Designed miniproteins, single chains, continued (3). Designs and how they scored, part 13

Each design is a single chain, and the fold is of that chain. pLDDT is the mean over its residues in the fold that is shown.

## One batch from the design tools (miniprotein)

Design m8445
Fold by ESMFold2-Fast:
Structure m8445 (fold): chain A 57 residues (1-57)
Amino acid sequence: SAAVEEVQELMRRLKAGEISPEEAIERAERLRREHADDPRVLAGAAEVIEYARELLE
């Protein structure tokens, strides 16, 4: 799905340093809200948020 692909692209950009951890968290949280019924989006967004939080520590 497009939303799952967008979550995967967020993680790729975050790992490549193409997006800030703060922006990645904002986008991942938006995807979770917009796709609350999609467990793959919820899981992927949670992974993005967790990884980004580690970068901010």
Scores: mean pLDDT 86

Design m8446
Fold by ESMFold2-Fast:
Structure m8446 (fold): chain A 83 residues (1-83)
Amino acid sequence: MARKVLEELLAENDFSDIERKILEKLVEMGVDPETIREIAEALKNGDLEKLSPEQRELILKAYKEINKDEGDKYIAEVQKKLA
């Protein structure tokens, strides 16, 4: 279910490289489809402040896993978006 939601979101929306990677990692982490849609909308609109603390923590966890593969390439951008 969650992967199908991700595929629909990626087909209907123009996300940045880091935003796509975050959403894909959330699917791999077993995050529910509704939470993935809410996070995707917040990323698209730049409204991360609308997300719950728990949802923001999920983004940080996804980002930490991405950083293991990509290094600190996106850290400054993600930190600015979460501030």
Scores: mean pLDDT 74

Design m8447
Fold by ESMFold2-Fast:
Structure m8447 (fold): chain A 80 residues (1-80)
Amino acid sequence: KGLKALREGNYEEAIKEYKKEIEKDPENAEAWLNLGIAYMRLGDYDSALEYFEKAIELDPENEMAHLVLGVTKAVKKNEE
């Protein structure tokens, strides 16, 4: 279960578990969102943005997905 790994800061384990969830259910917007959060925490902003955009595509009203997408874009610009 990726959520416990994500909460505990074990982002590599979270990525592994959420990728398994996506293989089982590729329409699971929450799994895509949490996968993006794990990549964002590891500093892989390009992968994070891709997964957040996928989460929004599957669930356009998810406020958290829009928030983390915006934050990740801002962080990426600040590193340039």
Scores: mean pLDDT 81

Design m8448
Fold by ESMFold2-Fast:
Structure m8448 (fold): chain A 55 residues (1-55)
Amino acid sequence: GPVEEAERRGAEAALRAASGESGEEGVKQLYDYAKAGGMSDEKARAAGEAALASS
């Protein structure tokens, strides 16, 4: 559904951030991509925090 589609795009953004950016800049770009992809602030933050925690 739309939520799962947004989550998938968030994962794609995380892979791009990991490939092109590192650390704090990668997390910021992931947040920005998630927001641009239509995620709420809460989901975008969660995605960024998950990426940081997984590094």
Scores: mean pLDDT 63

Design m8449
Fold by ESMFold2-Fast:
Structure m8449 (fold): chain A 86 residues (1-86)
Amino acid sequence: LTEEELKEIEEEFKKFDKDGDGVISLEEFTDYMRSLGIPTGGYEKDFKLMDLDGDGVIDFDEFKLGLIVKKKNPSTPFAVPTDEDK
């Protein structure tokens, strides 16, 4: 990860985080996605994939991880990385 990529992630996080609490609620996420003209559907699934803690909010670390996964594989929506060898 470059410093520039981290800065872009931080700027995107601020666009979602309307309250400035350092977390993104489902309402803020849905509202932002709708404001981009993206059709309403599947937002809750993408939100839940990034909500690793299950708190119903996305913190900066979860958001950053989700964007890293998506940037590496653009065709993959914010999937939780599983890296356990059996």
Scores: mean pLDDT 65

Design m8450
Fold by ESMFold2-Fast:
Structure m8450 (fold): chain A 61 residues (1-61)
Amino acid sequence: SLEEQTARALALVDELLAAGASYDEIQAELARLAAEWRAQGVPDSDIQRVLGRAIDYIESQ
């Protein structure tokens, strides 16, 4: 679901921030997650919404 995908993306961001990852490294990992979801048949509109929320979350830190 969109909620589960959002939760997973935010958890990934939290994990990477805790590990000291750069913004570029976080973006690369989110891009890999997006590619995986596309391969699984997740609509691009849902992927874009989740990525937008993840970026907003990073920028709010």
Scores: mean pLDDT 85

Design m8451
Fold by ESMFold2-Fast:
Structure m8451 (fold): chain A 72 residues (1-72)
Amino acid sequence: IAEEARKRLESLGYPEVGDAARETLEELQAKGVPEEVLRNIADALIKEIEAGHEYTPEQVRRIIERAAEVLT
């Protein structure tokens, strides 16, 4: 999940955002957030970026953390 998200964001031209997403998803997985929740968060984030939304690495970390709080 985390590595797949990184590669997808890198392929879209956002390697730094991809690294931030990978790191945050790995941290949440280590804390016991379910894989299905992490996959849904990653897929939703990537769809927003594909739709033209621009996020900084810091914003991406915050979005993922907040989504995990709401979904768990």
Scores: mean pLDDT 82

Design m8452
Fold by ESMFold2-Fast:
Structure m8452 (fold): chain A 57 residues (1-57)
Amino acid sequence: DELVEEAKRIISALLSIGVDPRAQREFIIEELSEKFNGKYDRETLEKAIEEALRELG
């Protein structure tokens, strides 16, 4: 899933600089929305972020 893989990429980048991705949820939503040119609604973006967080541990 391209959306989940992009979410994982953003989350991993945040973790690498010591930022809690759960505290930056709005930032991740905005980045994904811009990356996919508004293709996904907010609920779909939030589900992808939760899936990415689950898979990263």
Scores: mean pLDDT 83

Design m8453
Fold by ESMFold2-Fast:
Parts: sequence; structure tokens; C-alpha cells
Structure m8453 (fold): chain A 64 residues (1-64)
Amino acid sequence: SEEEIARKLVELTGVSLETARRAVSLARELLAQGLSGQEVIDALVAAGFSPELAAATLRLLRES
């Protein structure tokens, strides 16, 4: 679930749960729009998320 991914991001990166939820929601929206994985990472970084958080968010969304 989205909430489980957000909680794993908190454990992996140390960001707040609110920040993790925002990253997951944005990444899912961009993937739904047909963006590639690299485009999603670049867009998250441009939105102010760290590269580590952006990459981890994409990885967890693609892998269970």
C-alpha cells in the first residue's frame, strides 16, 4: 500500500512521514502520466525532494 511504502521511506531515509507521503503521492501521479523512471526522479528532485528519497520512492513503487 502507499502508506506501507511511505513508512519504509521513513525507515530508509529518516524523512518525516508527511514528507514520505508527499513523495509517494507525487511519484504515483507522474508514473500515471506516463513519465519514465528517470523523469520521475528528476521531477521529484526539482520539487525539492532529495535524490536519495526520489530514487528510493521510485524503487519501492516498482518493487513490492
Scores: mean pLDDT 85

Design m8454
Fold by ESMFold2-Fast:
Structure m8454 (fold): chain A 58 residues (1-58)
Amino acid sequence: SMEKLEELGKKYGLTVAQLLGLKTLAEQLGKEVAIQYGVRELGLSREQAEEILEELGV
């Protein structure tokens, strides 16, 4: 839901668009590619990226 995305974005300092981008990357190219993108481009730790993807249902 949008509310869940907004809450998750607030927790990790990400926009809804960035969260949807991570979800799309994981669905199209795999979870590891999305984790690497989150760490290098979004300033997340690996653990934060994994937690976000779990919350997004990936």
Scores: mean pLDDT 87

Design m8455
Fold by ESMFold2-Fast:
Structure m8455 (fold): chain A 100 residues (1-100)
Amino acid sequence: KPDAVIVVAPSDDPELIEELVKRAKELFGEDTPIFVVTSPEEALAKIESLPAGAKVYVVSDSIGLTLLTLQVLEENADRFEIGPLFEKGGLFVIPVTKLP
């Protein structure tokens, strides 16, 4: 369903990053582009780089990191719509639509 998935992983653990990417592909489609970022600010920058109208899931396995990411996105929400936060397959998901 999403045009892209952004995984927020500030960890230097490559096995954790690979596991999160694999889980995202299993949940949201193997052909869906997946981007890995290390901070909420990088997630915002990645969304801003995507085409107008793009539907994006911003995902993390940490609720605390998810809430920090949600705060950064909400503070900068002039150019995108944020849908309701949900959980799927152990990932916390922020659905974002970049405005037309």
Scores: mean pLDDT 81

Design m8456
Fold by ESMFold2-Fast:
Structure m8456 (fold): chain A 75 residues (1-75)
Amino acid sequence: SSALARERAEALMHALETGDATPVAELLEAELLAQGFDPETARALAREAAAEGLEYMEKNKEEVLEELEKAREEL
């Protein structure tokens, strides 16, 4: 949904600004749980994906933030 997409964009922007990927990991964990992953696997995958995603985005921070801000405003 548009609301969920906005929450994801805000969590990603928070992670880029603070270095804290926790909100992103929590959203990913919830999505994996909804897809039928077990809690341990969902948490591990979400944390790893959020950490790797944050590292990638930090290297391209300016461009990524511009795209996320634009996407958030369009939703």
Scores: mean pLDDT 75

Design m8457
Fold by ESMFold2-Fast:
Structure m8457 (fold): chain A 83 residues (1-83)
Amino acid sequence: MSERMRRIIEAETLYTFGAMYYALGEKLKSQGKYEEAIEEYEKAIRYFEEAARLAREVDPELARQAEEAVEEAKKKIEEIKKE
């Protein structure tokens, strides 16, 4: 496996973890568990940011998707804080 291939697989894996934590945040928010939802969105942001960093040079499409996912998770946190 090449170094480039390893970085792509790692970025995809981190993006998947980000998506899982984001989904958990959405579920907790729907249950009115706002503090717990924020914690899971913050975890999702960390995974998406790392995925974007690793993907930037090797998979620009994945990097863009991860960056958009960071912004969406941030919006969810702000939505809760405004309520």
Scores: mean pLDDT 88

Design m8459
Fold by ESMFold2-Fast:
Structure m8459 (fold): chain A 73 residues (1-73)
Amino acid sequence: MEFYEKGLEGKEEYVDELIEALKDKDPRVRMAAARALGLIGHEKAIEPLKEVAEKDPSGAVRLAAKNALEMIK
């Protein structure tokens, strides 16, 4: 079960671009970025996802960030 996370890992360079997308004005873009970061499972996404889960004005985006955090260690 723990090894399935390795199958969802992406390149670290994409993680940085997705972290920037978490600050986009479009909530659809922020939600997609949060889900992608959860699937990649990179630990450096944890802090940005926490900020989105706490501060984002959209409940759907906050929920996506919380779900992403649950997928990451």
Scores: mean pLDDT 75

Design m8460
Fold by ESMFold2-Fast:
Structure m8460 (fold): chain A 69 residues (1-69)
Amino acid sequence: SIDIKELEERIKELEKKIEELEKKLEEVKKDESLPPEEKKKKILEIEIEIGILRIELGVLKMLLKKAKE
């Protein structure tokens, strides 16, 4: 069984990583120096990474809820 403390630590690390990626996404969106095609590619790559991490976060939160029941 996964330790509740380890689950909470992993959740905090993922939330922090998602926040850092969301900040990076906003910076890329505001960067007028990037060519349009490169900007679109970077936005898509960051959005995909955020999406994957949000799915992982959802799974860990479900596991934590079940472990506390």
Scores: mean pLDDT 86

Design m8461
Fold by ESMFold2-Fast:
Structure m8461 (fold): chain A 61 residues (1-61)
Amino acid sequence: SRKLQELLRAVFDPSLTEEERIAKLKEAGLSEEDAREFVEAVRNNDQAGLVKAAKKILEKF
């Protein structure tokens, strides 16, 4: 859906703060734990971790 694509684009935006990413992921229905896992993958520039987190988001939508 279009809203999902806009959400993914926003949460992958490197200009967002870690807290802003966590908030958007929680709004999408992710747990605090899953949201923090995503933010940690972004911090570590972990491409595989980002793909894994994106799949969890897609599973919710």
Scores: mean pLDDT 72

Design m8462
Fold by ESMFold2-Fast:
Structure m8462 (fold): chain A 54 residues (1-54)
Amino acid sequence: AMQTRLDEARREAEAYFEELVKKNREKAKQLGLTDENYQKYFKTLEERRRLAIR
């Protein structure tokens, strides 16, 4: 199956998005947006990484 290739591609993409999310979280805080939404999204990225290594 192509699962291994998909997992590798997803890990690389998620790593880049994780860094962007961290930067955007700080910016959103300065704009007065709720941190809860960003924490939920960040948690989703972490869950995806767990699914990729399962």
Scores: mean pLDDT 65

Design m8463
Fold by ESMFold2-Fast:
Structure m8463 (fold): chain A 55 residues (1-55)
Amino acid sequence: MEEIDKELKELEERYKKQVEIARKNPALTDEQIKRFEELVRAHLEREKAALEKKK
C-alpha cells in the first residue's frame, strides 16, 4: 500500500514537470498545451487505476 502511494506521488510529480516543460516551449500554441495537459491527465488517471488494481 505505501509503495503504491509513493508511485502515485512520483507520477503526479512527473505530470507537473511534463506540463511545465510544455508551457516553457515557445513553439507550442496555447491550444496545443491545453491538449497536452488533457492527454497527460488522462494518462495519469489510467496509470493510477492500473497501479491500484495491478493484480
Scores: mean pLDDT 75

Design m8464
Fold by ESMFold2-Fast:
Structure m8464 (fold): chain A 118 residues (1-118)
Amino acid sequence: MIEVTESGGGTVAAGGSVRLTGSFSGNPNDVVAVSWIGERPGVGARGVASITRSGKTSYAERVKGRATISYDLSKGTAYLDLSDLEEEDTALYTAIASAVVDGVMLLSAGEGVELTVV
């Protein structure tokens, strides 16, 4: 089973940048895609970015041009780089690993990392 731990949040000034890191334990070869979501009180959970094992990326419209997602298969680590931060980027960010184990698709998520933009 894949376990997920996020890091790299905190309080950042508007216009700044941050790297959020999702670390995946277990067999990295089982992970077929990684997604980042942001959850904000009063707004709910919104997609941010995703990357497949083949390197195909997808970005939410609100972060296009400001976000870059990458995945290091050998380390089992996904990164979300956010630049030109806005107050609306304030959220709990969760990394979700999509894994295929014995032919079954499983989703694993961590507890999330908080980002506050001031």
Scores: mean pLDDT 83

Design m8466
Fold by ESMFold2-Fast:
Structure m8466 (fold): chain A 69 residues (1-69)
Amino acid sequence: SEQKQKELREEAERLVDLSMKYMREGNWALSYRYMRESIKVIDQLSPAAREETMRRLRERFEAFLDAMY
């Protein structure tokens, strides 16, 4: 369902945010774990929801890199 796809997308974004948080804290093991879990959630998305999720994650990653410089 569309609602299920939205929930999976939000879960993937939340896991990526946690990965970035732990990366900032120097906790590479937890960062890697949450990144792996986000990939598993993304793999469950429909093609359309996956494209939208990847676009949002790219924007978050770019904002993260901008904040570091």
Scores: mean pLDDT 83

Design m8467
Fold by ESMFold2-Fast:
Structure m8467 (fold): chain A 62 residues (1-62)
Amino acid sequence: AIDALEEAIKKNPDNPELYLGLGRLYLAQGRPEEAVRYFEKALEIDPSNETARRLLEEARAA
């Protein structure tokens, strides 16, 4: 799953959904620090992405 998302990001680095997917996967593995980094990248690409902002807040609270 992580490897597949990393490969997808290499092909489309401007797609915030890929970073959200990777962040969610790290949260599921109990790695909120990595999740925060990927949600931040998604928000850098799309600052108006409400899902990225909400997930970032959730990851920081974990």
Scores: mean pLDDT 79

Design m8468
Fold by ESMFold2-Fast:
Structure m8468 (fold): chain A 55 residues (1-55)
Amino acid sequence: EHVIVLPDLSTLSREQRETLVRVLEHELARAREENLPESLIAKIEAALAQARAAL
C-alpha cells in the first residue's frame, strides 16, 4: 500500500475534491513543520497536484 492513497477522484463531487485539496495542503504544511523526509514531502506534493488537477 502506498503512503499517500487517493480515492477515485472521478466518483467524488467537486466539493469533496476541494475538501481533499485542503486536507492535503494541511498535511503538506505539517510534514514540512515536522521536517519529514523530502521523499515523503514530494509524494504529498504529487498527490496535492493530482487532486488540484481533478478540480
Scores: mean pLDDT 75

Design m8469
Fold by ESMFold2-Fast:
Structure m8469 (fold): chain A 74 residues (1-74)
Amino acid sequence: MAAALAADAPAAVKRAEENIKKAEEALEKGDKKTALLHVIAAMIDAAVAAVGGLEEEAKKLIERAKEILEKIDK
């Protein structure tokens, strides 16, 4: 299990970055529901990256996701 998580960690970072970009794009278009779905996906991918050993990268991704979530809630 740990080996599989470590092998997928870089891919999880990339997926989280893509989801953050899609969330920002959806939010700019006023699509708060789509933005929320992408933020949740990004947070899940960031959690996978953290478990796989990329904790600092995951922390930055989670912080960015939280910023988008705050903008959705306004």
Scores: mean pLDDT 79

Design m8470
Fold by ESMFold2-Fast:
Structure m8470 (fold): chain A 92 residues (1-92)
Amino acid sequence: MKEEIIKKVKEIMDLLDQVAAQESDPEKRRRLLSIGIAISITVTAYLAGLVSKEEAIKDIKWAKEEIERMFGDAAAPVVKKLDELIKLIEKE
């Protein structure tokens, strides 16, 4: 499960980089990268036992909602992978 979570985060980061590369608005691009960093920190803290499962899921859901609000359908692959990440964490 830990290895699958790490792999899913990498897939999410790669997709976020792809969305950022297509975004012409530097403020939206900066915000997307900041959210990506927040996801990485949250998952790393969860795997290190510093954050509860409930807190990690809450933070990832917040990130998903923000990305969906800003990018809509353009971020659909990212939103899907974030849902998969949430399910992996819930299954532990």
Scores: mean pLDDT 85

Design m8471
Fold by ESMFold2-Fast:
Structure m8471 (fold): chain A 57 residues (1-57)
Amino acid sequence: KPKLSKAAEDAAKRAAIEALSAGRTSVSPEEVRKEAERAGLSPEDIEAAEKEVALAN
């Protein structure tokens, strides 16, 4: 899946950074969903962000 919206990409990256800074070595789907929802993303973008994090981890 080569194309993500900028917002979805940023949300996924931010969730990963947040988890790592909190001492976790991976990001859960719940964490990604929460961050994306907080950023005001659509349900489709939230799912895209979850996939992005799964690929990164």
Scores: mean pLDDT 68

Design m8472
Fold by ESMFold2-Fast:
Structure m8472 (fold): chain A 68 residues (1-68)
Amino acid sequence: SEELVKYYEELIKQDPENAAAWANLGDELAKMGKLEEAIEAYEKALELDPENLAAKRKLEEVKKKLKE
């Protein structure tokens, strides 16, 4: 939802290294069909936390959706 996007953006504004906030932002953007923005958010989450297997799987799913 728009409210959750703003919430996670605010968390990131206060702590840009909050990998969980980046991953959650990616989830919300993907739900809204903003697939390219979701990919960027997940990539940032994985730069900060490379062991986030859930974010890795979601990134692959969104990339496949974008390619159709």
Scores: mean pLDDT 84

Design m8473
Fold by ESMFold2-Fast:
Structure m8473 (fold): chain A 67 residues (1-67)
Amino acid sequence: SAEELLRAGENARKAGEEGYKNKDGGLAAASLHGARVVLEKATDERAREAAEEGIRAGEKGIKAAGA
């Protein structure tokens, strides 16, 4: 559902931000993958925006971890 995809995107963003703060490249990479999956499936604007924010957070987390 759109709500499930929105929640998944928001969770990916949070995980990416946590990866950034903790320099956890594995968590950041997993969050980036999850966000990309949501973006591929989502047609709802809010879910797509959350996924795009998740991608940005995941990429930032990976860079911070040196991965």
Scores: mean pLDDT 82

Design m8474
Fold by ESMFold2-Fast:
Structure m8474 (fold): chain A 60 residues (1-60)
Amino acid sequence: ARDEANQHFVRATRALHAGDEETAEEHLKRAAELYGWSPEERDALLARMRADVAAQDAIA
């Protein structure tokens, strides 16, 4: 279960780097469901992931 959730999390991050926000949200929803996170926790994490990707792009 945790490994499956982690795989969805990794795929969400890759999708964000590719600019595919729809795919990223789908994978993050599946990861959140497997971890038992609230919608609020999921949305907060998505916002943080987007900020991390944007910060990485700004350094380049």
Scores: mean pLDDT 75

Design m8475
Fold by ESMFold2-Fast:
Structure m8475 (fold): chain A 69 residues (1-69)
Amino acid sequence: SAAEEAVAKAREHIAKAEEALRAGDRETALRHLEEAQVYAVRAALLGDIEGARELGEEMRRVARELGTY
């Protein structure tokens, strides 16, 4: 479904943000986190409230490492 695709895309961007953080590339990490947020919102709008909630938890973890939350 479109919601499942949105969740998969958000998780892909979360993983890339984590890789960028490990490499010390804060700018790239922020870009991927922003993209993950767009897909998480899309998943919620498409009715996957549980998937969006789980993505929110993962994004909070990455945002904490970036110092943005």
Scores: mean pLDDT 86

Design m8476
Fold by ESMFold2-Fast:
Structure m8476 (fold): chain A 92 residues (1-92)
Amino acid sequence: SVKVLDVDPEEELRTIITRLELAGIKVLESEVLSDETIGLVVETTDAQKIADALESLGYKVDVSKIEEALSKSNKVRLTIHKDRTVEVEPYF
């Protein structure tokens, strides 16, 4: 993991979207939430592709949580925090 210095949340969001799309993941919704928390809704059937894409950018992600969310919906909400942690929920 790397400490991000002087990175605009919008720049970080663009970087995340680009990496996910290069991995073949469809980004349906994206927003910058308060205090550099970023929200994304993505569509995929492959939990490992999400995990690999985010980990390649230095984010800490639990693939088991992504698999659990994908067992309920083909869409997942990712909440990305400034400390490089990621929360995962099914999206309906």
Scores: mean pLDDT 79

Design m8477
Fold by ESMFold2-Fast:
Structure m8477 (fold): chain A 56 residues (1-56)
Amino acid sequence: ATATVVITEELTEEGQRALLLSAADGITDPSDPRFQAANAEAQAYLDALVAAREAE
């Protein structure tokens, strides 16, 4: 199935940090592998949204 993706262009830095912290299940230690994995997942999701927008 084809999904339509809507991207928010003006996501605040605070909003991005809140999203990453939420994905890390409240883990704030950047050396924690769970935090690093959650950051990578969130970043990949954002990169996919940007790529989907640019593909049109």
Scores: mean pLDDT 58

Design m8478
Fold by ESMFold2-Fast:
Structure m8478 (fold): chain A 65 residues (1-65)
Amino acid sequence: SAEELSRLSREIIEKVKKGELPSDEEIRRLAELAGVDAEELRRLLEQKDLEGFDRLVLRGYLAKQ
């Protein structure tokens, strides 16, 4: 759901900002909700590319509509 996508994206971003890594389960779930590749999401988060992360999630979500 859009609400779950928004909530999980926010939780992941806050973890990365605190220097914490999201779990594999959180990354896979977000990738499923956004319709994007989990490994690409992980790569962006490991690089702390939060702008790239936001763009990928938004593009994936819009493509599923």
Scores: mean pLDDT 82

Design m8479
Fold by ESMFold2-Fast:
Structure m8479 (fold): chain A 60 residues (1-60)
Amino acid sequence: SELEKLKLLLSFLEGILKATEYVLERLKADPSAPQSVIDENERGVEELREEIERLREEIE
């Protein structure tokens, strides 16, 4: 069903968010990491959080 597909997508996106947050923490701890790469990943995390929130509101 459509609802089941949305729930699966939500679970998948939550997994991606956790992985991306982990990578971001490691990038911030690396003094050789370019600031532009850190900024881009921070933006990606924010966008993922917004998408997850939107999807949760749709699913309830």
Scores: mean pLDDT 84

Design m8480
Fold by ESMFold2-Fast:
Structure m8480 (fold): chain A 68 residues (1-68)
Amino acid sequence: GKALLETLANEVKSQYPDLDVTIVGDDTITISGNLTPEKLIALALSLLGEYPDLDITVSGNTITVSVK
């Protein structure tokens, strides 16, 4: 639900304040920033480890996280 995504968004923003974190609707977060693809993939893997029930997709410099 949205509360889980708001918690995740706050955690990412707290650790990586230079990243743009946007909640889209009630089920999706978009994370973007001026990072290399390798760093974005590392962040995506970290999120997958913490939130294994979420769908995580990396496209270019953007990570999309959605609830199942």
Scores: mean pLDDT 76

Design m8481
Fold by ESMFold2-Fast:
Structure m8481 (fold): chain A 93 residues (1-93)
Amino acid sequence: WENPVLTTGDIVNLIKEYEEMFPDKSRAETLRRIAREVVGLEDEDLADLDKALTPEQQQALLDALSRYLREEMEKYREEAKRRAQQHLERLRQ
C-alpha cells in the first residue's frame, strides 16, 4: 500500500478495518494509541479526516506497526508453546 499521501481519514479507516478483522484483540485500540504516541495525532486531529500526514509521520506509523506485529507474533508463539506443554503434562499426570 504505497499511497502518495496518507490522511487522518485513512488512519481512521485502518483502525475500523482492524476492529472488524480482530474484534477480540483490541488491535484497533492499539493502532489508535500508536497514532497518538508515535505519530502525535490527538483525537481532534483524527476527527479532521482531510489532514494529510507528513512523510515522517507515515514512516513512524509504518515502523510502529511493524514492531507491534512482530511483538504480537512472538507473544502468540510463546503462549501457544506454554499451552501445548501444559496440556501434555496434564495428560501425563
Scores: mean pLDDT 62

Design m8482
Fold by ESMFold2-Fast:
Structure m8482 (fold): chain A 61 residues (1-61)
Amino acid sequence: SAAEKAALLARLEALRAQAEARGDRRTVASLDAMIGAVRSGDPEQEDLAAAGLEGVEAELA
């Protein structure tokens, strides 16, 4: 849904800001790829980005 897409994008942007503030260029590049996937409008790319985000959140929990 549009609301789910907006929430996913907001979370990715927040993580990107944290990575950028830390100088973590690898994580910024990964998050930029995920943001691009969500913005592509391709449901498969959006699902892959969501899975990647869940993996990052699980690893950090």
Scores: mean pLDDT 76

Design m8483
Fold by ESMFold2-Fast:
Structure m8483 (fold): chain A 63 residues (1-63)
Amino acid sequence: SLIEEAARLAKEGKEAAEKGDYETAVKLYREASRLAEQAGDLTTARLAEREAEEAKKKYEEAK
């Protein structure tokens, strides 16, 4: 299902961020947000979008 796939991608994004791979984390969170939106779960989509924004800020700071 789309919502289960979105949850898996969000988990992978968290793991990427924990490894310091913020660029990959951003991409994974954005994909999770997209799939959650397609599934009609706007709350999960917004949360994943926020996580992507935070990962992007860390990526820019770690430069």
Scores: mean pLDDT 83

